# Designed miniproteins, single chains, continued (2): the designs that were tried, part 11

Each design is a single chain, and the fold is of that chain. pLDDT is the mean over its residues in the fold that is shown.

## One batch from the design tools (miniprotein)

Design m4348
Fold by ESMFold2-Fast:
Structure m4348 (fold): chain A 92 residues (1-92)
Amino acid sequence: DIEELYRFGEKLNEARKLIKQGKYDEAVKLLEEALREFPDSPFYLEARIYLAQALVKSGKVDEALKLLEEEFARHPDNFLIRSTLEEVKKAK
């Protein structure tokens, strides 16, 4: 549905702004809520990647690694997942 797609996109943009502002815990909460509300969204993968980035910044590195490893297993050819996973591993 177009309305669901729009609402998810708005929450994703808000989460990106929160991350840029250093409000990582708020971004994590918003992304987890959006993913629960819209599990079938075409933005689901993108939101999971932003969630992983926010988790790293919140000090939840192991949770971020687990999430990215799960997504990498599902999408092994996705460059964004692969590059994000490599960056998080370097930060450990």
Scores: mean pLDDT 81

Design m4349
Fold by ESMFold2-Fast:
Structure m4349 (fold): chain A 60 residues (1-60)
Amino acid sequence: MLDEVVAELQALFDRWEAGQMTNSQFGAGIQQLIDRYGPEVVAEALERVTGLRPAAPEAS
């Protein structure tokens, strides 16, 4: 479960950083993960993903 959420978050970050989704779509993607897996699992996955990545660039 956690590894699955990490993979989904990495995919969302990759798409957002590549400019393939808007900030609103990225936020909606995060919210979908929270709705599906719960906020605690998503928070843990976010710490793991962000700990391995530099600060995400701003997307227009």
Scores: mean pLDDT 74

Design m4350
Fold by ESMFold2-Fast:
Structure m4350 (fold): chain A 67 residues (1-67)
Amino acid sequence: SLLERIRELLEEMQREGLGPPEAEREALLARAATLAPEEQARLLEALEKRREGIRELEALVGPAPRL
């Protein structure tokens, strides 16, 4: 489902240090669960674009340490 994919992407972004704080992540997921499918799709696209943009920036300026 779109909601499951949004959750997985947010967890991946958190592991990479790119996602919002846990409290904001929970609030975002709760809101996403109440959205229409087309709105959930827009949210997923926005998150994917943000992750890609940060990755592209890291490629230009160098990798950041994770631990």
Scores: mean pLDDT 72

Design m4351
Fold by ESMFold2-Fast:
Structure m4351 (fold): chain A 89 residues (1-89)
Amino acid sequence: MLKEPAKLEKINVGKEPEEVDVDKEKAEEISKIKRKNATRITALRIRAIGDALDQNLSDEQQQAVAAAEKEKAKEIDKETKKQIEEIVK
């Protein structure tokens, strides 16, 4: 339920929610991106291990899966660095 319509002008002027410290905003975004990057890499690794176990892959096949995982992790890392670059700017 809408209580007070005048709060918009006060919030914009008050520099409370509308303007947060830039370093806090950047720090939070960088932290989130790093966490997402680590989570994606871990998910890829778990998936690769799961597939290897399910398919009863040989050491050679498991190594090939690990190599493919590294390639995908590298792509995710590039995207993550791009996002961090956008934030740092």
Scores: mean pLDDT 65

Design m4352
Fold by ESMFold2-Fast:
Structure m4352 (fold): chain A 64 residues (1-64)
Amino acid sequence: PRVERAQERILRASRMVDAARAGKLDEANAIAKELGDERPVTSYDEAMELAGRIADRAVAEAAA
């Protein structure tokens, strides 16, 4: 279901942000690759921006 997939992606994005905040950029990048992101996460700010884009897309897909 779309809603369940959206929730799982948002939860993974949150874990990616938590890893980046802890300075675990390798872990954050592994999660980002699982989410289909081609751009490496090199900072907490980049992780936050990516998570926001993932959340926005997930919400839009669930609403469609």
Scores: mean pLDDT 76

Design m4353
Fold by ESMFold2-Fast:
Structure m4353 (fold): chain A 63 residues (1-63)
Amino acid sequence: LSNEETLALIREALKKYPFSEEERKEIEEALKNAGDLSSQELLDTLSPELRAKVLNAIRELLE
């Protein structure tokens, strides 16, 4: 997946996947503050637990 495609999937996961309010705020802040970060670098700013949850949501959207 391209960087742009992965970021689009993260936004789609936020709409369709049940994240908590705190998890949603963390992801939205990461997306806001991305400022030329790659999708991998953005995901690395998240906690390991939240990163795994986001990656699982993306997997579900692709399946």
Scores: mean pLDDT 76

Design m4354
Fold by ESMFold2-Fast:
Structure m4354 (fold): chain A 107 residues (1-107)
Amino acid sequence: SAEELALARRIGEEYARLYLAGARASIEAVARYLGIEDPEAFVDQLLEDRELFAAFVNAALAAAGQRPLSEEEIERLFNAVTRENIDLVVRTLMDTGDVEEALKVAS
């Protein structure tokens, strides 16, 4: 929904803001901080819903001063992300803007 996409963008922006300030909170911890009742289910939704994943990632990248990713770049990352690697993948994208480097940390 439009509300779910707006929420994913807000969490992505806050995740980037905290990361750039030197915090190392997970996506799940940031979702919890922002009042999401089931932060683990939110992370599961990012792993299962490509549109929600794209909204989250591109909002985080915009907040980090990086370019938005294309649909093809998002699809490659979405197919590679897991609960275990998603924080490292998104942080690598915020640090480098480089999809190939992010895919390396996913493997």
Scores: mean pLDDT 91

Design m4355
Fold by ESMFold2-Fast:
Structure m4355 (fold): chain A 100 residues (1-100)
Amino acid sequence: KKLDEIREIVRKIGELGENISQEEADEMIDKLMKLFDESKDPDVIGEIFSAILLILGKLPNPTDEQIQKAIEFLEKAKERLKDDPAMVAFADAAINSLKK
C-alpha cells in the first residue's frame, strides 16, 4: 500500500522530468515525508529516500527550503537505517552533495 503510493510518485517524477514545478515538488516531498513518519519498513524508507533525491535531481533550481527539508529527512533516515552501513554511507554522500 505505502510502497504503491511511493511508486506512483516516482512514476509522476519520471513523467514530468525537468518540467516538474516547485509546487509539485513541494507536494511530493511533503507526501513522502508523511509516508516516512507512518512507516517502520526499511525498504519503504529506502524507496522514500530515493524518491526525494530523484525529485531534487529533476528540479532545475531547488530552493534552500527544499534542500534543508531533504537534509533533515536524510538525517532521520540515517537514524532509522543505522544498522545498514551502505545506506548510512549513501545518505552521508547525498547530504554532502546537497550542502554544496
Scores: mean pLDDT 77

Design m4356
Fold by ESMFold2-Fast:
Structure m4356 (fold): chain A 62 residues (1-62)
Amino acid sequence: VERAKEVAEKLPPWLRSEVDYLIALLKAYQLNPKATPEQIAEMQKLFDRVLELAEELVELLK
């Protein structure tokens, strides 16, 4: 997740807002009593992968 912040800083402002929103959703998910630590870790890994793909797409569109 710390990598997500670094990637977000390199993205356009509109995409940075979306990344911040997703981070907030992940933190809210951690407060859900039905969410397991394994599910939270899995969601964080998927989120990091999505950010990597988004950064690669932005680089390709430059």
Scores: mean pLDDT 67

Design m4357
Fold by ESMFold2-Fast:
Structure m4357 (fold): chain A 76 residues (1-76)
Amino acid sequence: MLLSPEELLERLLELLDEIEKEFLAGETKASPELVERFRELGEELAKLPEEVQREIEERVMKYGEEKKKEIEAAKA
């Protein structure tokens, strides 16, 4: 089924949380399963109007930057 923009955003943020959890557990890279899920969500994102895609991408990128800083701080 087609995901709504809100559901897609929630799924992307959940995926970033799972990636953070793996990195904090000592993984050096995301599992193949998480990478595949990210690819699938990216395909769903590409089906949305350009304006909605940009809004979701900006929110996901900002959230990802914050998570990356948390991971780097935990490893330092």
Scores: mean pLDDT 75

Design m4358
Fold by ESMFold2-Fast:
Structure m4358 (fold): chain A 75 residues (1-75)
Amino acid sequence: GANEEAARVAALQTGANAIGLMIAQGTFESAEFVSESPDAKGRGVVEGDTVRAVVDYKGVKVEVEKTVEEILSLL
């Protein structure tokens, strides 16, 4: 449904934000990104080539584990 798709997109964006934070910090090894809003809570972790993002979007919980390349290709 629309909420499940929105939660999936939010999880991918959370993962992308973790990658962006890793690049901005100049580590290129790992970073953690946490977001909290009235409608959504998200946590993205990137470590090496692996990205894991967990999002609770309006009560819909989605977990995504993909490579950095896969996350960037989907957005």
Scores: mean pLDDT 76

Design m4359
Fold by ESMFold2-Fast:
Structure m4359 (fold): chain A 85 residues (1-85)
Amino acid sequence: SKKEELAQRVARAVRELISAPDDKFPEALEKLREAMRELIAHPEVTKEMAESILDAVEQAVRRYKPEYQDEVDKIIEELRKAIDA
């Protein structure tokens, strides 16, 4: 389904982000942001599902890229506001 394709895209973007070297981190972060925006805009994605995925992304960054936590948190906050729109 389209919902599953979008979720897989987010999963790949997260994996790419946590494995990215410093010079590629901004590019990987933008790719994750785009993937998340498309996922949460999909009509079959519930608020609970979107929030769960954002929590998982936050946890992964805190574990694998804690030095970039502030930058990722800003994007997560932006996306949480988009869920309520």
Scores: mean pLDDT 81

Design m4360
Fold by ESMFold2-Fast:
Structure m4360 (fold): chain A 67 residues (1-67)
Amino acid sequence: MKKLDETIKRLKELKKKALEAGDKRSAAYLDQVIKQLEASKSKSPELQNAALSVAEIVIKRVEEELE
């Protein structure tokens, strides 16, 4: 899924920014979400969509924290 790969890329970019800001907690949380999305690639489309929804919430919260 192209959207899944794009979301993983966005999460990796946010993780890099969190690490550069010294926010190890957010970086660790983002890493966990990245691993969950990568694991969902071998699962059903329904589980992939659920993982994507969680990732979108996490991205929004971390972006707000890093601003």
Scores: mean pLDDT 79

Design m4361
Fold by ESMFold2-Fast:
Structure m4361 (fold): chain A 92 residues (1-92)
Amino acid sequence: MEEQEKKAREYYEQAKRALDLGDKAKSPIDRQTAYAAAVINLAKARALRDPEKAEEYLQEGRDLATQAINDPSAAEKARAYAREGLAEFEAE
């Protein structure tokens, strides 16, 4: 329980750092990769907090990350998704 919450917060912090790296990235590919990483780590944090929906969150995160790597427009959507999801963790 304590270990799961600690790991969820570690993934949350990794998602936050990945989002910051994406915002600071000078190349489109680094930006896409960073936002993809932000979405994946957020999905892992959500999966640990809601184990019943873990596979759903992990699959959604994987799909969004794959889209972000292949399409700059999808990377901006991944950024928005990551910002909204991180705000949920900040509120709690």
Scores: mean pLDDT 82

Design m4362
Fold by ESMFold2-Fast:
Structure m4362 (fold): chain A 81 residues (1-81)
Amino acid sequence: GPGYQLALDKLQNIIKKAQEIIENSTSEELKKQAQEIITRANDLITKINNGINDVPNQVWVDEVNSLESEVKKLEEELKKE
């Protein structure tokens, strides 16, 4: 449904931002945290695409929101470099 398409679009944007952090950061720790976000986002994309019928839509929304918050914090840390 439309909710899954919005979640996929957000996850792709999160991955893009995390990739930019990896490319621009001088911190190995920040790069590692960004890579973990990419891994988690890709895992969630796979789960959404596989159509897991047993997971409420709200769970996907909450996980996406968590990843958005985490990548935003890393973007703020990158600006301090």
Scores: mean pLDDT 81

Design m4363
Fold by ESMFold2-Fast:
Structure m4363 (fold): chain A 59 residues (1-59)
Amino acid sequence: MTIRLFGLDPSALTDVIDKYGGSYKVIDDFTLEVTVPESVKDDFIKDVVERSGGRVTIY
């Protein structure tokens, strides 16, 4: 599963991405493209939203 995250510093997410066995690349100053297994997608999204304080947009 590949998702895009907008509005969050990549360094804040590296631990979460690694925890879920994912990978990422930086698209621009505000946009990350993240790939995680489909089975952990919902848990990953919850952790990202919690860490961002609700400031991330997910596509």
Scores: mean pLDDT 75

Design m4364
Fold by ESMFold2-Fast:
Structure m4364 (fold): chain A 94 residues (1-94)
Amino acid sequence: LKEEIEKTKEELQKNALELAEEALRKAKEGDTRGAAVKLTASGILIIASGVEPSEETKKKIEEAIEEMDKHESEEQKKLRKELTETSKKLLKSR
């Protein structure tokens, strides 16, 4: 009865994790564009599953973003930091 729906959600979550792992690998290789594409695809699958991603998937996404930051130019890293700080200030009124 519920087995097929749950299996589909599990498959989406599994594919999201796999894409996050591929993103981390590409980021470590210096392929920041490829990593970004894989992270976007992972995010779409997580949204489509309607289920919160596992801690493992979240960790892989965070690690991929950190690796991408290491391969960005100093100017790109500065711009990302500025955008992050601006976003935090807008989300935290006060």
Scores: mean pLDDT 73

Design m4365
Fold by ESMFold2-Fast:
Structure m4365 (fold): chain A 93 residues (1-93)
Amino acid sequence: GLKEEVEKLIEELEKKASQIKDEGAKSLVLNIVKAARELLSRTDDEKIIEEVKDILKTVLNLLNTQDVTSRSTLLKLIGYLLRLIGLLLDLEL
């Protein structure tokens, strides 16, 4: 199911984060994972879970294809983290 697909993406991102030497980039990826886990624990809404899946796929692709220490990549990671936080806030309203 969708939640199982997202859980696998979370596990893969945690594994990638463990390989990141830059503490700032590593912290951003771990916070993205934390926000995604929190979303999965609070909602069964398939549309929200699909959006989380798309965000995590994009983050994973960035980590596999781009220099994680580049300013451009770090700003994109911050953007995805803020998007996940926005989804969490929407669930409380």
Scores: mean pLDDT 87

Design m4366
Fold by ESMFold2-Fast:
Structure m4366 (fold): chain A 119 residues (1-119)
Amino acid sequence: MVEVTESGGGTYKAGSSATLESKVSAPAEDIIGGMWVAEWPSGRAEVIASAGSKSGEAKSRAGRFIASFDREKSTFLLHMRDLKVEDTAVYYGLVAVYDKEKKTVLIAAGEGVTVTVVE
């Protein structure tokens, strides 16, 4: 079973930076890609950034958020810069892993990390 362990949640000051990590228990060669989903206090959720395991960085939020994959650590990263109070949300790392025996893609998710941004 693929495990995803998330870190980097907490309370941050507006204008600061944070990095969220989703560590994946699967070998890097079996990881296809990942995405970060934000669930705002309203209950609305959307995909905010994605990255392939073999592709470069992907940017969102006018370039403030950058998703990437660290192959050596099998970890998906979301680097957030110039944090705004409206970035307060629960962030979920989702990862796509190829199952060679079933010839299918499995989606694994972390438990979510809370990011609170204050003035």
Scores: mean pLDDT 78

Design m4367
Fold by ESMFold2-Fast:
Structure m4367 (fold): chain A 71 residues (1-71)
Amino acid sequence: MERLEEFKKELETEYERMKALIDAGKVDEALRRFQEFLRRAKAEIDKMTPEEKKELFKYVSKLVEELQERL
């Protein structure tokens, strides 16, 4: 649970940065930044339990949907 909450906090921080980039018209930069973040976060994801991975996937899907609505 603790590792999932730490990662969700990092995702929220990056999500806010991506929203700021999108609002500034830098959509490509925002998407690139998010992809790099996810690649680096893979090691942390691999340490999560199946339940934590499922919850994280649902959370990420929600953030992606919100970004798509903003685009």
Scores: mean pLDDT 73

Design m4368
Fold by ESMFold2-Fast:
Structure m4368 (fold): chain A 65 residues (1-65)
Amino acid sequence: GGVEALLAAAGAKTREALAARLAEIADSSTGPTRTSALTVLGELRRGASLEAARKGLRQAADNGN
């Protein structure tokens, strides 16, 4: 339905914004932080859920990588 299409579009924009932020973190950081950011970015590109991607990003941040 129309609502489903709108939510999918909103989800796509959220994924785009999150992917851009992850790429920025990967480009500006080194070591484990860079690796974690690239891993989560790869998961988003492979169609992982936004919840899974956000969990991965939080874990990367919590590790102080």
Scores: mean pLDDT 67

Design m4369
Fold by ESMFold2-Fast:
Structure m4369 (fold): chain A 68 residues (1-68)
Amino acid sequence: SAEEKAAEAIALYKKGKEILATATTAEEVAKGIGYILRGIGLAYELKLKGELTPAQAEALEAAGINLG
């Protein structure tokens, strides 16, 4: 569902930020960025399909995912 995808986007984004917070190597930084981009990508897919509810948009923004 769209709710499950929004939750997954937040989970991926948070995972990426956690990796970056402790990253000390280029490989770790790249891994963290990869998770962040996957999370943002899922959030954009929901927005572009018009499947994003106001509550889901608010949850994404609260997590730090700003889609404009």
Scores: mean pLDDT 87

Design m4370
Fold by ESMFold2-Fast:
Structure m4370 (fold): chain A 61 residues (1-61)
Amino acid sequence: RTVKLEIVEEREHDDYLELKVKGTLTVPGKPPVESLHTFKADKETAEKGKEWIEKQKKAYE
């Protein structure tokens, strides 16, 4: 099975960043299952979160 993470929306506010992340679970022989998660974080934390998501995309491609 494979999990793919993707940032689908970013909104910048004065003090923080709002991110919507789409997770897609793929299992051989079954249709993919999608879920959406919304995160609000300060700009520094959001930057680290983006790096983590990009690393996961490389690992699960």
Scores: mean pLDDT 70

Design m4371
Fold by ESMFold2-Fast:
Structure m4371 (fold): chain A 72 residues (1-72)
Amino acid sequence: TMDELLKKEFGDDKKKIQEQVSLATGASIRGIAEGLKSLEEVVDWLEKTDPELAEKVRKFAKVLEEYKAILE
């Protein structure tokens, strides 16, 4: 639906818009994946020192995983 609107209104500009969206999405996915790796190590450390903070970090990581899944 939105792709059809972009094709009708922008023609050649549609290709540029799609390229920019793809680049931004790809960068976001890569950033989230790297962040999740770092958070796993932090959670493992925090479970021994501060279990309540470890739970908060796990909940945050789960939200990031859900966002990554939506973007993929």
Scores: mean pLDDT 69

Design m4372
Fold by ESMFold2-Fast:
Structure m4372 (fold): chain A 71 residues (1-71)
Amino acid sequence: AVELLRQAIEALEAGDTLGAARLVTEALRQVKTTNPSAAEILFQALGALAKGDNERALELLRQALEEVERA
């Protein structure tokens, strides 16, 4: 999940919103049973991406990355 989240952050910083959403979805699939806190943050990040709020999505992705790395 850590590598997928790093790739998602890089994609979103490059303006690839669709690529970021796909990577976040895959990360969510990996963490939803093992890290519920990270899963909740990633679900919120997908919501932000759907609204076009890329800055909020970036904040949430960085938060989820820290949560996954801490666990």
Scores: mean pLDDT 81

Design m4373
Fold by ESMFold2-Fast:
Structure m4373 (fold): chain A 80 residues (1-80)
Amino acid sequence: MLDQFDKVLDDMEKKLKDLVAKGASPEELQQVFMDTAARLAELDLGMSPEQRAQAYRRLGEMLDKLKKEYPDAVAKTREW
């Protein structure tokens, strides 16, 4: 479970880096976040409380990293 969670987060980071490098629109970045959120929600349904706590800790670390590297993209997510 957590391994699949990590793969989803890694895929998101790779897509975001590629899109930012290409000068993608905020809407394209938003779509990546929405797709990732849907996948994470599906995985969350099968997690124990301990697995969920660990997974969300990793998600928090990833979001902190994204906020530092792509502050504009993170700011745009607040408009949802």
Scores: mean pLDDT 68

Design m4374
Fold by ESMFold2-Fast:
Structure m4374 (fold): chain A 90 residues (1-90)
Amino acid sequence: SMEEGLENLKKLEQLLKNSDSVEAGDQALELAEEAARNMSDKEALEKITKIIYEAAKSKVPGEMKDEELKKGARDAAEAVLERVKAEEAA
């Protein structure tokens, strides 16, 4: 359900803000994929992009342009959606 998707997005946001480990990266990918499975492609793309962007912005030095951070976050969110679609097609 969309409600479960939103709960997974909240867990993703908390994980990305509180951890920098390799294990956190693997958990973040699983949470993002689960969220994407429970909502529309448009909603998943928008919400996952925002969470990744906010987390990256909090950890990257201020010299990086906001536009570049947003592009990176969107590219990552699109990759998550492509993985979910490939899995659903199998």
Scores: mean pLDDT 77

Design m4375
Fold by ESMFold2-Fast:
Structure m4375 (fold): chain A 80 residues (1-80)
Amino acid sequence: NVQETKNLLREIADRVRLRVSDREIDAMIDLGVTKEFLKEMIKKWEEFNDDSKPYEERVKAENEFSLLLDRLVSLLQEIR
């Protein structure tokens, strides 16, 4: 479902305060951004913001999120 993928990408962009246009979202999906990739990003975001988890687990999730975000930003720079 392309609309579900677009909604997830917009949600992630909003959470990290990244400005993306509808055209850029469409282009990123065309470049291979999948719903599975975006769901993994949301999961890592939730994990590093979960105060019930040990510090080491939160740091690991934050680092993993940052790597996924770097990939997303690199794709955005490719289309700009």
Scores: mean pLDDT 85

Design m4376
Fold by ESMFold2-Fast:
Structure m4376 (fold): chain A 59 residues (1-59)
Amino acid sequence: SEIEGLLKLAEKTLTSMGVPKEIIDQALDTLRERLAKAESREQRLRILMKVMLEAMEKA
């Protein structure tokens, strides 16, 4: 699914950037919940970017 693809992309990207696993796991949980509620591809992409930026700031 598109949601699964975005989750894998986020995990791969955050891992490659050296974000700690605990922060990645929390970000993926948040992302999964928010993506499920999004109604459009544009909303899903904005959510992805926002959650990833927040995870990077916490690292």
Scores: mean pLDDT 85

Design m4377
Fold by ESMFold2-Fast:
Structure m4377 (fold): chain A 100 residues (1-100)
Amino acid sequence: SLERIRELLEEIAKLIQKLSEEQQEEAIRIVLENTLPHIPEELRPKFKKAVYKLKSKDPEVVKEAIDEIVAIVSKLSPEQQEAVLAALEAALEEIKKLKA
């Protein structure tokens, strides 16, 4: 579900905003390591740039980044979309441990 992917990205972005700069870099790495294997190679540069914007201090930049990530995922097969959903759930659980 693209709606569930958006919800997970919003939760991830909120957690990233509460982290130190060093932990923000680690959180971005966690998201990318979990999600990139499910993103076609030609879309990876654009996807990676959007994910990096999730740590922006500008809420509008974060919103645009989430919209861009969802737009990229919407072009994938249903199987790839479910894989990205599972990858984001795994990334969220790993990012939660950074704050504990």
Scores: mean pLDDT 87

Design m4378
Fold by ESMFold2-Fast:
Structure m4378 (fold): chain A 100 residues (1-100)
Amino acid sequence: SSELLALLEEMMRRIGEVMRENPPKTEEELKAVDGIENLLLGVYLEHLENPDATAAEVVARLEAMRARIEAEYAKYLSPELLEKILEIIDETIARIRALG
């Protein structure tokens, strides 16, 4: 869906902006930011490969990504940066759910 792709692109843009406004201060935070960017790219590329994916399938991918961010990277990020990233993901999930 072109609407799903646009929402994923907007999510990536917004998260990229908050990361630029909150540059990493440690090697661990830099690795966490790189890891999150790779997870975001993975969801985006999966949608490009499967453009007919349903809203529910895309939501499941975003929820899995969110869970991995919390499990693998949350401890290395400032609380403020983590909160902003998770809020953007949660808003994107809500907007995609509203399309179905």
Scores: mean pLDDT 90

Design m4379
Fold by ESMFold2-Fast:
Structure m4379 (fold): chain A 86 residues (1-86)
Amino acid sequence: SLLEKAQELARKVAEMARDAGIPEAVELANKGIEAKDPGLALGYISQAVGALAEALDPETGTRLARDVIREGNELFEKAKKEEEKK
């Protein structure tokens, strides 16, 4: 489901945040894992990536943010298509 994919993305971001040692990003990503709505989960993922990117060098942080936002946008497009089928 879209929620499961969003939660999987949140788990990936949480792992990256733990590896980088950024507690704020870990907390935000964990809220994404616990979210029961895909939009809310993706919102927390965006916040976690923002906190993580601030702790990384500008090039690495920018690339990471772009990659995660791209995956999040793909999940949002899939949600919209599923709503259009109803």
Scores: mean pLDDT 75

Design m4380
Fold by ESMFold2-Fast:
Structure m4380 (fold): chain A 62 residues (1-62)
Amino acid sequence: MEKVEEIIAEAKATYDRLKDVHPNAGAIAQMVALARAIDAGLSPEEIEEINKAVRKYDAEKA
């Protein structure tokens, strides 16, 4: 689903921008992604896919 991939990409970009200046960059990226997903009307399953991708990215970069 194109919207899921788009939001994940935006969340990763947000994380990369904030990681050096905010210790909560992962949490901020996840929160922004969640807000975008809800606004876009995504299903709970799609929201969970986004959350998993953002958490995996944060864990890999930490």
Scores: mean pLDDT 77

Design m4381
Fold by ESMFold2-Fast:
Structure m4381 (fold): chain A 77 residues (1-77)
Amino acid sequence: MWDKPFSEWSKEEQEEFKEYLKERIEALVERMKELGVDEELIKKVKELLLKNIDKIDNEEDEEKVGEEVQKLIEEYK
């Protein structure tokens, strides 16, 4: 499924990908909490990322949201 444009994915595949990103956000939130990041900041980041995930309608949005999540994970390693 990773080898085709997001818009060509089935609804099930699109939902699976969004769920995958949400799981990564939950892991990021856990990591940020371990590092002592402010709970209000964590909440804002989580809300922004979840909102962006729900708005994914095309390949560009998929790539942008995926990169943003990955960038934050790298920052909080």
Scores: mean pLDDT 71

Design m4382
Fold by ESMFold2-Fast:
Structure m4382 (fold): chain A 74 residues (1-74)
Amino acid sequence: SPRDDLVESARTVLEGVDAAVAENTLESLKEALAGLQGMLDEMNRTPDMPESVKAEIQAKLDDVKKKLDAMKKS
């Protein structure tokens, strides 16, 4: 189903974000931010998405935003 396909895609995005955070470059963090934002937007348009998956995407989005903001100030 579109919902189940999106949950699988969210897992892939989370794995990519963990790699980008480990790399810790402006470019990798910008790419991670774009991927997380796109996933969150898609999940918000999809009915009956698991709250746990949405919460995990949101938490990673907040972490990446914080790291990216810190790098821009340095």
Scores: mean pLDDT 82

Design m4383
Fold by ESMFold2-Fast:
Structure m4383 (fold): chain A 85 residues (1-85)
Amino acid sequence: SKDDAEKEVGKIIRDHEIARRFLGDKEVIDKTVESMERLVKIASKYLPEIVSELQEYLDKIKNAKTRLEAIDYFNKAVDLFLDGL
C-alpha cells in the first residue's frame, strides 16, 4: 500500500540522516549508494514505472565527487518516488 511504501522509505531516510551525522565524506557517499539501492528495491515493488529514472540517480550518486552532491541526488530520487505514490 501507499502507507507501507511511505513507512519503508521513511526508514531509509532516517538511516541516511543518522549516518550523515557520524560518518566521514567518503563513507557518506558509500552509505548514500546503499540507501539508494534500498530505494530502488522498494520502488521495484511499489512504483516499478520509475525504476529506470531512479537507476539514473543511482549512477549519478556512484559518480558523485562530494557528499553534498550525493545527498542532493538522493533527495531528488526520494522526492520523485514520494510524488509518484
Scores: mean pLDDT 88

